Designed miniproteins, single chains, continued (5). Designs and how they scored, part 106

Each design is a single chain, and the fold is of that chain. pLDDT is the mean over its residues in the fold that is shown.

## One batch from the design tools (miniprotein)

Design m19683
Fold by ESMFold2-Fast:
Structure m19683 (fold): chain A 85 residues (1-85)
Amino acid sequence: VLSDEIIQGAKLLDPDELAEILQDPSASDTLLYHSLLLLVASMELNGDDRYRPLLRRVLDRLLASTTPSTPEVQAELDYVRALLS
């Protein structure tokens, strides 16, 4: 379940700002995961697929750099993979 803070953040989502985060090789896994949650919330709340390519990029970077250590993180990544297939 997404928090109200993440849901509100999704409504103010700036695709250009997220693209800049993705271009930063020093961006933390935490920041990337937060961006993933905001993109998922935006797609779910608005039924809007405009952010689908950006969500795929965030997911791909997390899958390349992050090994999920908790069931909650793993479930979220698996959910997003299914959502994008």
Scores: mean pLDDT 68

Design m19684
Fold by ESMFold2-Fast:
Structure m19684 (fold): chain A 56 residues (1-56)
Amino acid sequence: MPKLVKLSPSKLEGIAGLKKSGLEIEVDPNAAKAAEDMLKEETVEKQREIARKYSE
């Protein structure tokens, strides 16, 4: 699967920001789920925790 890529927490934060702006991007399912979970959290602290867990 040529799209399998592991993203750093900062890249996931960028993806969540792009999705919040209404942009659709192609990422692997784990990155997409992490970005969606980050968008559902109101605090930066919770969003950072989600990005960190994905990157483990």
Scores: mean pLDDT 63

Design m19685
Fold by ESMFold2-Fast:
Structure m19685 (fold): chain A 62 residues (1-62)
Amino acid sequence: SEEEMVTAIRNGDEATLQVLLQKEYQDSYDAFRSAGFPDDLAQKMAQAIVDQTLKALQEMVA
């Protein structure tokens, strides 16, 4: 969750943050694939979600 990611960043826990980001990517990718998007587009869209999450987290902990 976003709250868990914020906590990981505040604690400097890169290992937990990486696991949470990987899960978000996978969950997003699976969701886009289930919605009928092709592999290439689903990968790009999932990565965009993760990139947006990272930007939001950086702004929240700045």
Scores: mean pLDDT 83

Design m19686
Fold by ESMFold2-Fast:
Structure m19686 (fold): chain A 79 residues (1-79)
Amino acid sequence: IAREAAELALREGPEKVKERADQILKEDNTKESRIKASALYAAAEALEWGETDPERLARVAELDIKQENERIKLEEKKK
């Protein structure tokens, strides 16, 4: 997922990747969709900041995936 997000951002550019993330969240709001969208946003933002190395883009996406998973866990604990 993180590597796929990095590859997609490099191929399609940050604007298109953010559009894909928005579309994923519109179609469903599951944990999986939130994680995928988070990875895509992270890769797109890093690319906008000038990062072009696919391994570093994947690492940024991976960190955001971890943060989104923690947010979901905290939300579940509130219920």
Scores: mean pLDDT 74

Design m19687
Fold by ESMFold2-Fast:
Structure m19687 (fold): chain A 104 residues (1-104)
Amino acid sequence: EVQVTISPSSLTVKAGEDATLTVTVSGAPEGQEYLVRWYRQPPGSTERTYVGAAWVRAGETATLTLRGVKPEDTGVYYAEVWAPGAPADQPLARGEATTLTVEP
């Protein structure tokens, strides 16, 4: 079973600092490539906004770096993983949510 882990599970940074979220894909054959897509759910919203994407190999890490974060970057971040050639509406696995808090 393919598993997606986001680290850290929570992160607090000050406005103007960089925030880095890391994804690890496990439970898959080593060297297999996956597309990781990042989404953010703002406080008080039920909708997720696309943030970015990266290719990762099983056993490696993909990072999302938010540079010069703003208070509006606060929210719950999700990672979804697609196998190569998978339909856009069928991610292979979803990571646990991580919470980013940006202090002014």
Scores: mean pLDDT 78

Design m19688
Fold by ESMFold2-Fast:
Structure m19688 (fold): chain A 82 residues (1-82)
Amino acid sequence: MKEKKLEELKKEAKKIVEETLELLSKVAPQEVVDKVKEKMEKKFKEAEEKFKNKEDPEEVEKILEEIKKEAEELRLKYSFGE
């Protein structure tokens, strides 16, 4: 079930992004939070458009995985960076 797998991945990506934005809102300037939010929203929109157009599911997975990785990297940078 490709659609269920992509929906689960989308939920995971959204959760990680929300957790990352919440953390950033506490430690980073508002400008940084706003830029990250805009970037993530743009990537989600791209993934949704590709999914709606029945593009290659692997391309949608790649975008969602990239969103997860970027959010995790930002979270690590602001949580554990000295």
Scores: mean pLDDT 75

Design m19689
Fold by ESMFold2-Fast:
Structure m19689 (fold): chain A 104 residues (1-104)
Amino acid sequence: MDEEGRKRLEAEILVALGLMSYSIGMSDKAIELAKKAIELAPDDALIQGQAHFVIGKAYFKQEKYDEAIKHFDLAVELLRDVDPRLAEQAQKLRDEALKKKKEK
């Protein structure tokens, strides 16, 4: 196993832990873990897209809609070819965040 393979595996674990943290209401921890995954796997579109999706969901839950939109847009771009179903979910949440922003 090369160093890049180890970092990628660690990044996959961090994305999973970030999603779990989000699911139990630990939004700041979810963002922290997902950002670490992005640093560890800079060339992996799937991991990068999944991590940005987790960050977007966490910011959405915190009602930080501008930050949520930015991360969902990144997730859509990164995931469109590698995970189109998750890209579609990110697009829907991005549109919901935009709607919420306009309600202020």
Scores: mean pLDDT 88

Design m19690
Fold by ESMFold2-Fast:
Structure m19690 (fold): chain A 72 residues (1-72)
Amino acid sequence: MKEALERLEKMSEEERELLERARAVAARLAAERAEAIQDEVAALAEELEAQGVDDKDIVRTVLARAEELLAA
């Protein structure tokens, strides 16, 4: 947690927003034990990585998909 906060000081505004969203998604997935959502977003991340998409865009896309599935 402390190391993550230290990285936030050196990150862009966009990267800080993605980290905050990632924490919220991770907390919800843990609380709901949503293994199927975890599997689906992992598969999406693998597809985007294979296509050579930038890491930040992969994270953004995966978080958006996880948030969509958690809202359903």
Scores: mean pLDDT 71

Design m19691
Fold by ESMFold2-Fast:
Structure m19691 (fold): chain A 76 residues (1-76)
Amino acid sequence: SLREEALAVLRRIAEASPEEARELLTAFTRSIAHLMSPDAVADALASIDAWYEWALADPEAWARARALLAEQVARL
C-alpha cells in the first residue's frame, strides 16, 4: 500500500506546478509521519521547502526536472 501511495503521489507531481507538488509532498510526508522519527519528519519538510524555493528561483531548471520526472514516471 505504501508503495502504491508513493507511486500515485509521484505521478501527480510529474504533472503538477511547484505549489501543487509542494502540497502533495507535504501531505504525503504527514501521512507517513507515524512511521518516522520527529527529526526525520522535520528534515523531510525542510527539504521540501528548500526544493520549493529552488523551483521558484529557477523555473527553467524546474521545467527540465519536471519533464524528466514525467518521462521516468511513464516508464513505471
Scores: mean pLDDT 80

Design m19692
Fold by ESMFold2-Fast:
Structure m19692 (fold): chain A 88 residues (1-88)
Amino acid sequence: MRERQERVLRAILREGESKGGSYSLTVSELAELTGLSRSTVSRVVDELEKEGLVMRVPDPLDPSAEPLVVPTEKGFERLKEMAREEEE
């Protein structure tokens, strides 16, 4: 996996754990957490969507807000693998 993709996924994992299992983040929040530009994060999220690891979901509470980046079932399996690799 590419370093930028891993960094974005680790940010999702870390924030999901801190938010009691809520793994939904905007591109702006991911940019703040990773230190990457919003355009770089958007491109990385596009790559992760192509791999089937995340999807963009409209915010149901505010249609004008940024869409949420949410892990797929495959994405959650990858996050579990990454957590295991960090311990080994």
Scores: mean pLDDT 74

Design m19693
Fold by ESMFold2-Fast:
Structure m19693 (fold): chain A 106 residues (1-106)
Amino acid sequence: MVEEAVELLLDPSLLGEDEVDTAAPLSGTYDPARDFAAVAVRYPDGHTLLAGVWRDPAAGRYVAFVNLFTDDGRQIASFEAVADSLEAARRLAVEAVRRMAALHEA
C-alpha cells in the first residue's frame, strides 16, 4: 500500500476520473483545478496514513502534508512543508510518507 500511495502522490492522474473503491485499504482524491491530491492508506490495525499536496492560492505556494492516525482518530505523527513548486511538494510528501510508514512499523 505505501509504494502504491507514493505512485499516486507522484502522479495523481493515476487516481483517474474513476472513483477509488472506498472499501479498499487505499483511497484517494485528485482535483486538478485546485492542484489538490490526497491519498489515504488504511492499515490492518486500523491506523490511517493520510498524505497529500495542495496549492495555497493566497501564498502562491504548495503545501505537502502527511499525518498518521490511530483507528480512534488520534494523531500519532504529522508533517507539513511548503514548497515553491508542485514537483518539490510531491517529493516532500513522498519522503514524509516513507518516514511515517516506518514509524507505524515501530
Scores: mean pLDDT 74

Design m19694
Fold by ESMFold2-Fast:
Structure m19694 (fold): chain A 68 residues (1-68)
Amino acid sequence: IDGMIEAITAELLKQGRPEDAARVAEEVRANPESAKEGLARLQASVDALKSIDSEEQKKLVDLIKAMA
């Protein structure tokens, strides 16, 4: 799950969301079993971001799929 943490953290940092990046990393490290749950929550977040920028949304979806 190291690649998953790094990819998610990097993407959130690129979007100016360091607080969210830290939360995701902490949650995954504390509960590796919840990594799947975190992935599902990111999918929901990407859906919510649909109206912001399609390119950024596509990157997030691709990262999630590549790590799953």
Scores: mean pLDDT 62

Design m19695
Fold by ESMFold2-Fast:
Structure m19695 (fold): chain A 82 residues (1-82)
Amino acid sequence: MIEKIREAGDALVSAVEAGNFDEAIKKARELADLIPDPLLGTQFLMQVLADLVAVEFGEITPEQAAANVRAAVDRVLKEVEA
């Protein structure tokens, strides 16, 4: 489980860094489905989508969004390990 979340997280961060929003949304949904806690999964998905919207409107850079997503993945990994 944890290894799959890490792998999915790396793929998601790469898509965000590349500015490939369609792939980023797809990968975010796939990662959220891997999270055993549905509320944590929903919170993660909402956070990622908010960052992608912020990039689309020029509020943050793709690099900043990727950093935010990486931090969100790290939080999920910590919660799943606990």
Scores: mean pLDDT 83

Design m19696
Fold by ESMFold2-Fast:
Structure m19696 (fold): chain A 64 residues (1-64)
Amino acid sequence: MIAEELEEVAREARRAGFPEIADILQHLADYMREKIKRGEELSEEEIRLARSMLEATREAIARA
């Protein structure tokens, strides 16, 4: 699930020295989990945005 990936990469970002990015990804993960828990669907745009943030964060960690 995309929220689970966001949480995993948030932990990696925190370890790599990007706590602000980690907090943003964690908040996004929490938001997505809450929507799903209420029976609301994630939009394609929300999923695309989350994936873009995951890619950018992984790239930043790789350069750290």
Scores: mean pLDDT 83

Design m19697
Fold by ESMFold2-Fast:
Order: sequence, then C-alpha cells, then structure tokens
Structure m19697 (fold): chain A 69 residues (1-69)
Amino acid sequence: MLVLPAPETADEYVENLLRLHRAVREAKAAGVDPADITAAMAVPDKLTQEEIGEANARFLARLEAEAAA
C-alpha cells in the first residue's frame, strides 16, 4: 500500500497528489481497488484551505501539462 509523508508545504502537497494520481492509475491497471491507495494519504494538517486550493490548482495544471506531453 502506498504511504505518503505528511505534507508541510503546498509544494509537498502537490507532489503527494501527483504520487497518489500515479498510484491510482497503476492500481487500476493492476486490478487493485483505488480506494485502498487513497486511504494511505495523510491529510495536510499544517496547510490552510487557501494553500490547499492553490495546491489543487497547481496539481491540475501539472496533470494537463503531463497529458499534453
């Protein structure tokens, strides 16, 4: 099961989201339930809602850039 470190910055949270996204894709391809992967993600207790929103926007932008490559 994927275990992600607790993010202390918005950048670390973006990296955790990207790792989770890749793990979910890999799990689906391997026939593993993606919910088991998601349950291993630590909630960012040191980030504000604004920082979480900014991190989510950066995560989506990076996914779009990766899909375009």
Scores: mean pLDDT 69

Design m19698
Fold by ESMFold2-Fast:
Structure m19698 (fold): chain A 91 residues (1-91)
Amino acid sequence: SAELERLREVMREEGEEVEANPTLENKARAVERVTEALAELLRSLGLEEEAEKVREYGKKLAEAIKAGDWEKAKEYEEKLLKVAKEALEKA
């Protein structure tokens, strides 16, 4: 699907950018862009609730990364990965 291709493209682009310049801003932007693309993919699959959670946790993770709050970053990373795994099992 176009949404899956978009997710792959964003993951590649943002992964390369973070590898080349590993700033907190670049890491936070990568999280925001990847979770946005993932949410669009999940919506295209009819997984609206999971899409909304991915967007919410991705945004909170990015905010925690920018703030250097590693405890909150870890919490939202774990929540995000759990929702993504559950969504993939339903797809």
Scores: mean pLDDT 86

Design m19699
Fold by ESMFold2-Fast:
Structure m19699 (fold): chain A 82 residues (1-82)
Amino acid sequence: SGVTVSDPKETTVAGKKALEYTITASKKVDATVTLTLPKEYASKVESVGSPHPVTILSEGVIQVDLTDFEGTTTVIVILKED
């Protein structure tokens, strides 16, 4: 509760397709946020850019650990080229 996650926004990082997620916390929280990628991108994760610890739990399922977090943060999932 108090944490919201945006739908993924398609973007480009260094010429590669990427998905941008915005995570917002209305007050300080310790929380584990699970990001589930759209099925068309689940197998295409190259790397994840985040200021917070990230764990890839399974194909297309990414866990982001928030500690004493308040405000807005962005997680970028960089996709493999076809």
Scores: mean pLDDT 84

Design m19700
Fold by ESMFold2-Fast:
Formats: C-alpha cells, structure tokens, sequence
Structure m19700 (fold): chain A 88 residues (1-88)
C-alpha cells in the first residue's frame, strides 16, 4: 500500500540519519521514528500518509544539508515520497 511504501522510505531516511550521527541528523531520525509510531495509531490512511510524508521530507532535507554526499539518494527518495502522495 501507499502507507507501507511511505513507511519503508521513512525507515530508510531514519537509518541514513542515524548513520550520519550528527546532532541534527539524530534529531531528524528521532522525528521520523516518532512519526512512524504515531502513524500506526491512526485509522485514516490519508492522515497516515500525510504524517509520514511530511516527517520524511523534513528529515531528508536536513540530512541533505548535513551529508552532501547523500544528496542524490535523498533527492530520489523525496521524489518517490512526492509521487506516492500525489497518486493517493
């Protein structure tokens, strides 16, 4: 499902942020992890997708600034987030 695909992208962004290990990246990872947990408590798929998409977008933008070498990979993940949200 779209929610499951966004959740997988969110987990990947959180993992990359945790590996980056800077205070800003770790804060971004925590924000995404909290969004994943909160989305699971929601019954509305549109609200789940919105929460996951917004948290993932914020974290990926933060991580692109902290780790320029990940910019291509993160930009590709952000394009996928936008495509999934636009299709839903």
Amino acid sequence: SAVEELREIAREVARLAEEAGTPAALAAAKDVRQAIEEAEKLSDPEKQMRLLGEATDRAARTLKAERPELARELSELLIRVHDIMAAA
Scores: mean pLDDT 86

Design m19701
Fold by ESMFold2-Fast:
Structure m19701 (fold): chain A 60 residues (1-60)
Amino acid sequence: GKELFFDRNLPPGKVAFLKDPEKPDFSPENIEIVDIDTYYKEMEKLGKTPFGIYLEALKK
């Protein structure tokens, strides 16, 4: 899964997470900083928002 960190030390509207969640390396090269809106859109595509989880449940 994605791990958020340094959110309070980032500019407003930005989030930081690991590029490779399988191999956590907190070096700058493995840290991705994106707009929070972009992050939420990607999480929705993966069905990891509450609404996305709800839609996955409806497929059953």
Scores: mean pLDDT 56

Design m19702
Fold by ESMFold2-Fast:
Structure m19702 (fold): chain A 100 residues (1-100)
Amino acid sequence: EPLQEPLPEEEFRERLLELLEREAAELGVGLSERAREELRRGRYVEAAEIALKEGKREVARLIAGAAVVAGDYDAALEIFRMIEDEEGIKAIEELIEKRK
């Protein structure tokens, strides 16, 4: 079977960013350039903090979802705590326990 090379981490983050921009646009909100720059660097918590400072709580929630897709459960958990999403917190804690 031919081995398929995984996407480079930077390309994977760029594709996640494209999906986040699309979802944010469908909610009638946009990603700021500062949030996009942090997302390109894989800094999900920092990107979510920028979104929250801009009053875009829905964008912060989308960034938490992107962190989950990227396998960064620690970042996702921190973001859900910042937005006080108890259901999100529980879901990430269950994912972490399942991996133990």
Scores: mean pLDDT 76

Design m19703
Fold by ESMFold2-Fast:
Structure m19703 (fold): chain A 75 residues (1-75)
Amino acid sequence: SAEELLERARKATDEAVELAIKNGPDSLEKAEKLARETIEEVMKEALKRGDYSTAQEAARLIAEGLEKAKELVEK
């Protein structure tokens, strides 16, 4: 369901933020790679279903999470 795709995106975002906080700048590159892979998977599934709004929301959540992680690490 759309909710399952959004839950995957939220979980990936939370994991990326957690890794960045715990391990600092060295973990950010790995977190970004994992988030990018998750975005690609979620968007591909949403596009197959014709659910563009869910794909956009998932991409937004992961992008916001990465930006938050970067801010927390760089400050």
Scores: mean pLDDT 73

Design m19704
Fold by ESMFold2-Fast:
Structure m19704 (fold): chain A 60 residues (1-60)
Amino acid sequence: MPYLAVLASEDTPFLAFVGGETREEALANAQAAIPELEKRLSEILGKPVKLRVLGIIDTS
């Protein structure tokens, strides 16, 4: 049953979803993904972008 961590930025209208089998795993996977997503978005947009976890969705 997928849990989805919701990632968003205050710098750009961007949303991403990172899955996990548990709430804790979804959060851990999201935190691990943030540095690479921030780097890529900052390069694409030509400005510094910071991401944060807005919450976890239980889809079960």
Scores: mean pLDDT 79

Design m19705
Fold by ESMFold2-Fast:
Structure m19705 (fold): chain A 83 residues (1-83)
Amino acid sequence: MTPEEIEQAREKALEVLEKAGFDPETIERLRKEKATLSALALYAVEQGKDEVVEEIIKIAPSPEAQELIRRDVEAHRKVLEKK
């Protein structure tokens, strides 16, 4: 997986978040911080946008990356549900 593939996947995920109505300031911050796909998916989970989470997972450049994101999302959902 090349750095270019990772950057392209991030930009696609940021576009999905933007289209889903996430704040432009948040999108710009995540871009500047070079947020991982997992981090972007966790933001979608916090907003209750399951369709955005699934789109980010599909954008992931490998099956291994997709499984990592699913695992991170599941762990984060369990933490949020226990509060």
Scores: mean pLDDT 79

Design m19706
Fold by ESMFold2-Fast:
Structure m19706 (fold): chain A 68 residues (1-68)
Amino acid sequence: MPLSGSELVERALIKLGVPKSEAEEVGQQIAADPSRAGLLLGETRKKYGISTDDFTTALDEVAAANPV
């Protein structure tokens, strides 16, 4: 079963060291309002020092582990 975009983001953030509770909160907020995804992801990445490249790599790895 393919992951939703919000689930993919949640797992990628956890992989990069974001606490599960905070990653779940970000995922829930994205699921409720996808238009805020860019803002929420930008703030979370900035808070934890996650580069765009690190985040993209984590997303690709999570997606590869959960193919459609």
Scores: mean pLDDT 77

Design m19707
Fold by ESMFold2-Fast:
Structure m19707 (fold): chain A 89 residues (1-89)
Amino acid sequence: MPSKEELEEAKEKVKKDLEILLNELKLITEEQREILLATLEEKGPMEFLVTWYSILSGLSPEEVRNLSPEERRKVLDEIAARIKELLAK
């Protein structure tokens, strides 16, 4: 099992990769990107994911929090398909 320090390092790497992805793909507005990055810094990765999911799905943050794991996977699959389409030109 990774230590707490190793987990925090892994989170930092994922944050950096996400910043690059957001800048490259332009999937959201610059204002929405700033909100996401501020949420990640101030409220942490869980609230960041809720906000990101809300922006991409069109659901409210409250609706996102109330999604079942199965419903959340379906919306993630739709987002992943959209990202794949954008990366494929």
Scores: mean pLDDT 66

Design m19708
Fold by ESMFold2-Fast:
Parts: sequence; C-alpha cells; structure tokens
Structure m19708 (fold): chain A 92 residues (1-92)
Amino acid sequence: MAEFERDVLEALALIAVSIGDYDTAIRIYEEMLARGLTPSVAAYDALIEAYVGKGEYEKAIEVFRQAQADGLTLSPRAVELLKEAEEKLKEK
C-alpha cells in the first residue's frame, strides 16, 4: 500500500478539479488504479465532479456505483452531482 503516493495523487486531483482541469483529474485517477491504489472518498468525489464537468454523465454514474460497491459513503456533493448526471441523461 503506497499511502504517500495515494495522498499526493489525491491532492493533485483535487487541485485539478478546483481549477477546472478535469482531464488531469481523470488521468490522475487512472494512474491510481494502474498502481493498484484504492481511491478515497475525496478522490471519488473529485472524479465524479470531473466527469460531470466534462459532460461524461454515464462515466460519473459508473464511478459513483463503483464507490458504493467498494463500501464507501460519498459526500452530499457527490450525490448532487450524480442527480445532475442522471437528469442530463434523461434530456435525451
């Protein structure tokens, strides 16, 4: 378990989302998974925000379900983003 690497990657992903760099946040998440690191609640929150920000609503829903399958309870913000993603998909 590479806790230092996970914490650094999570911090970078959160910063990327805060400045609207959703592609960087998604890339960091992909790197975490490739390294066998388990994302935290904060990392899942950031990833869901990144996918919603990019209009990748189906991916945002998939990520939310994966976090629940991992036994995590996501933030109220992530739940709001999930509702936004589902609502946008219903528009089509």
Scores: mean pLDDT 78

Design m19709
Fold by ESMFold2-Fast:
Structure m19709 (fold): chain A 90 residues (1-90)
Amino acid sequence: MRRLPDTPLADKRIEGAIKGLDELAEKYKLYDLMEQIKEALRNRDVDKARELIEKMPKIVKMEAEEMLRGVLGEDLTPEERKKRYEEAKK
């Protein structure tokens, strides 16, 4: 299982992701599922968070996956994000 380290940097990234997930929950009205993902992130369980994200509608899943990548430090450059988005539109 992939687990986030117990560091202040990981904690800050988790807090940022939780804030973003709260905004997605409000936008898409997916409160119960987002709460489960937030709890998985608070427990530093990346694999469980990914599993829960897979249960979301495609558009919400894409936004939540980007937030998870931010938590892992796997942020794409703007050019790479555009390429991924264009490929997803095909």
Scores: mean pLDDT 70

Design m19710
Fold by ESMFold2-Fast:
Structure m19710 (fold): chain A 108 residues (1-108)
Amino acid sequence: SLSPEERELIEKLLEEYEKLVKDLPAETKEKLLALFRLVLEYLAERGLLRELSDSELRVLLGAVNDVYFSGDADDPALLERLKEWLSDEELRRLIVEALRYAAERLGL
């Protein structure tokens, strides 16, 4: 289970993300928030969430949007964008695993 500090960080990041997606339809917003929560929890359980920079978190938000609208965490176009914006191969692999986990759990 996640520590209280990790749970607080996840809730803070979700609050910031909700501000970015505020103009989307309510149903779409709730599903995107659910997908992002699962991704953040996956990364937090692996000790990675606190290590991400603001720029890496922004790339992660874009990837969550891409997975939601494509329905595919293994979309080649998404994988090529992640290679462009994230130079660390291990971090890319873990982000793809987190996206796949979240998509499968939500039935995408």
Scores: mean pLDDT 80

Design m19711
Fold by ESMFold2-Fast:
Structure m19711 (fold): chain A 107 residues (1-107)
Amino acid sequence: SKEELIKILENAIKSIEKIIELLERYLATGNMKDYVLAEAGLSTLFMQFSLVHKLTGEPFFGELAERLSAISEELSAHRNDPAAVRAAIARLEEIKKEIEKKKEELS
């Protein structure tokens, strides 16, 4: 339903905000726990969007899942590069804005 999709998008926004906070702390401190938790968050969000795409057939969720997977792969390959971590944060902020716009269109 429309209401259920809005709740999924609201929860996704909160999850992305938490992942960004974890990556920003990792960038500042090098704490591997923050990195591991950020990767776990990305994996969970990828799985959730993949499932929503499978159940609804809506391309928006499939495209977001693929973009999250790409961010996770780039981050895993280049986690010791501060520029790569900052790029991952920027891409997540872009995804968050697109989710906020999609939520407004459904409201």
Scores: mean pLDDT 90

Design m19712
Fold by ESMFold2-Fast:
Structure m19712 (fold): chain A 76 residues (1-76)
Amino acid sequence: EIEKMLEEAKKILTEKLGEEMAEKAVKIIKESLSKAKTKSPDELYEETKKKLIEAGVPEEYAEKAGLLTAKIAELL
């Protein structure tokens, strides 16, 4: 389930932002998920969104990726 969600997110980001940005975004999502035991889903959403925007991801996609990260963290 989680791997499928990450794969679908990478596909969408690649189509919208290109391969390089999609790889950066997925890396940020995975780094945020590594903190799932020490941070709330809300904190993971905010931090993931902020890091994605700083990496150059448009706010709309940063918000969606942050929400996905928080949702995956709840499943862990």
Scores: mean pLDDT 80

Design m19713
Fold by ESMFold2-Fast:
Structure m19713 (fold): chain A 68 residues (1-68)
Amino acid sequence: SKLAEEGERLLVSSGDPMDASRGYELLRQAVREGDLEAAREAAQRALASGNPTAQAQARLVLDEIESL
C-alpha cells in the first residue's frame, strides 16, 4: 500500500502535471502488484479532490482496474 499512498499524495497534493503523472504510475504499479483495493480507494479520493488533473489520472486508474 506504500505505492498507493505515495501515488495518492502526488496526485492530490501537487498542481504539477509531472507529479500527477508520477502518482498515476505509482497507482498503476500498485494495481500490477495486486494491491487493487488500496489503488481503487486512492483513485476514488483523487477523483473526489476537485483537481481536474488528478481527476483525469484517477479515471485512467479506475478504468484499468475495471478492465481486469
Scores: mean pLDDT 81

Design m19714
Fold by ESMFold2-Fast:
Structure m19714 (fold): chain A 69 residues (1-69)
Amino acid sequence: MVLDKESAIELLREAKKEFGEKVSAEQLLEFLLKRGVDEVQARALVAELVKVQGEEIDLDEAIKLLESV
């Protein structure tokens, strides 16, 4: 699927339901790929979150970051 801002936010909310408040970059990438996100777009999203937060991603902060862009 093409990953727009609204779809990215919704997927992060679903990841929070599955993993809780924090998820590793590797687990988040695998989750996005399992949900049918394009590999290039999934890797780009995870890379941007890693730049801000490191390899342990707080999903509430990730959602806020995307909402602010």
Scores: mean pLDDT 82

Design m19715
Fold by ESMFold2-Fast:
Structure m19715 (fold): chain A 101 residues (1-101)
Amino acid sequence: MTFVTTDAGEAARKILEALEKSDVVEITIDTSTPEAAQAIAEFVLQAIKDVADVEVKLEGNTVTIRITPHSQKGGRLAGLAVAMALLRHKDQVKKVEIRAE
């Protein structure tokens, strides 16, 4: 499933749903600044490193985060962490694409 939005709040809701139900979720976030992309990546990595396998790719203003939760509870925590990062940087978020497997 692929979902695309320019609304950080809508993205946050869909990420929470995807990480609760899916084995792997890839999230691509286009931001206004490379600093915002890096801050989102660092926050997510630090928040969920113990509950999920996380792969991060930074390309200019774009961050791609691939999350494989270790458990359903880990998925919920990962979803909350990404949602919080998106909402904290909502003014710098231009587009979010969510791919769930």
Scores: mean pLDDT 86

Design m19716
Fold by ESMFold2-Fast:
Structure m19716 (fold): chain A 64 residues (1-64)
Amino acid sequence: DEEKERYKKIVEKRLKEYLENHKDELTEEEIKAAKKQAEDLKKNASEEERKTLFEQEKRVRELK
């Protein structure tokens, strides 16, 4: 499913950006929790959640 793969890539990108932006603030446990949350989102995201994320990414690109 192309939408699921695209959603996974966006979630992974946002996780990476979040970890980089907060690298000085996050503990090992918090990093592990954030990674687990991203994995849960990639597995369980509804169609509505994917649509919302795609719309957000589109707006972010348009604002660049």
Scores: mean pLDDT 73

Design m19717
Fold by ESMFold2-Fast:
Structure m19717 (fold): chain A 71 residues (1-71)
Amino acid sequence: MVSLEEALAAASPEEIAALRAEATAAALEMIKRIFEQSNAELDEEEAEALARRFGEALAELELQGRANLAA
């Protein structure tokens, strides 16, 4: 199985940046949806911070997945 370090080394900086941006946007939408459905109060600043962290993790998992499929 390909490690995160190997996956990051195989990807271009542009690909990594684009994937992180896409994952962050998707994470933010997911967080908003969850809070709306749970009738919980949403702090927009906290939601954006959480979305950035989640988006980073999702992008890293996607890069590892792509590298493993290519190997």
Scores: mean pLDDT 74

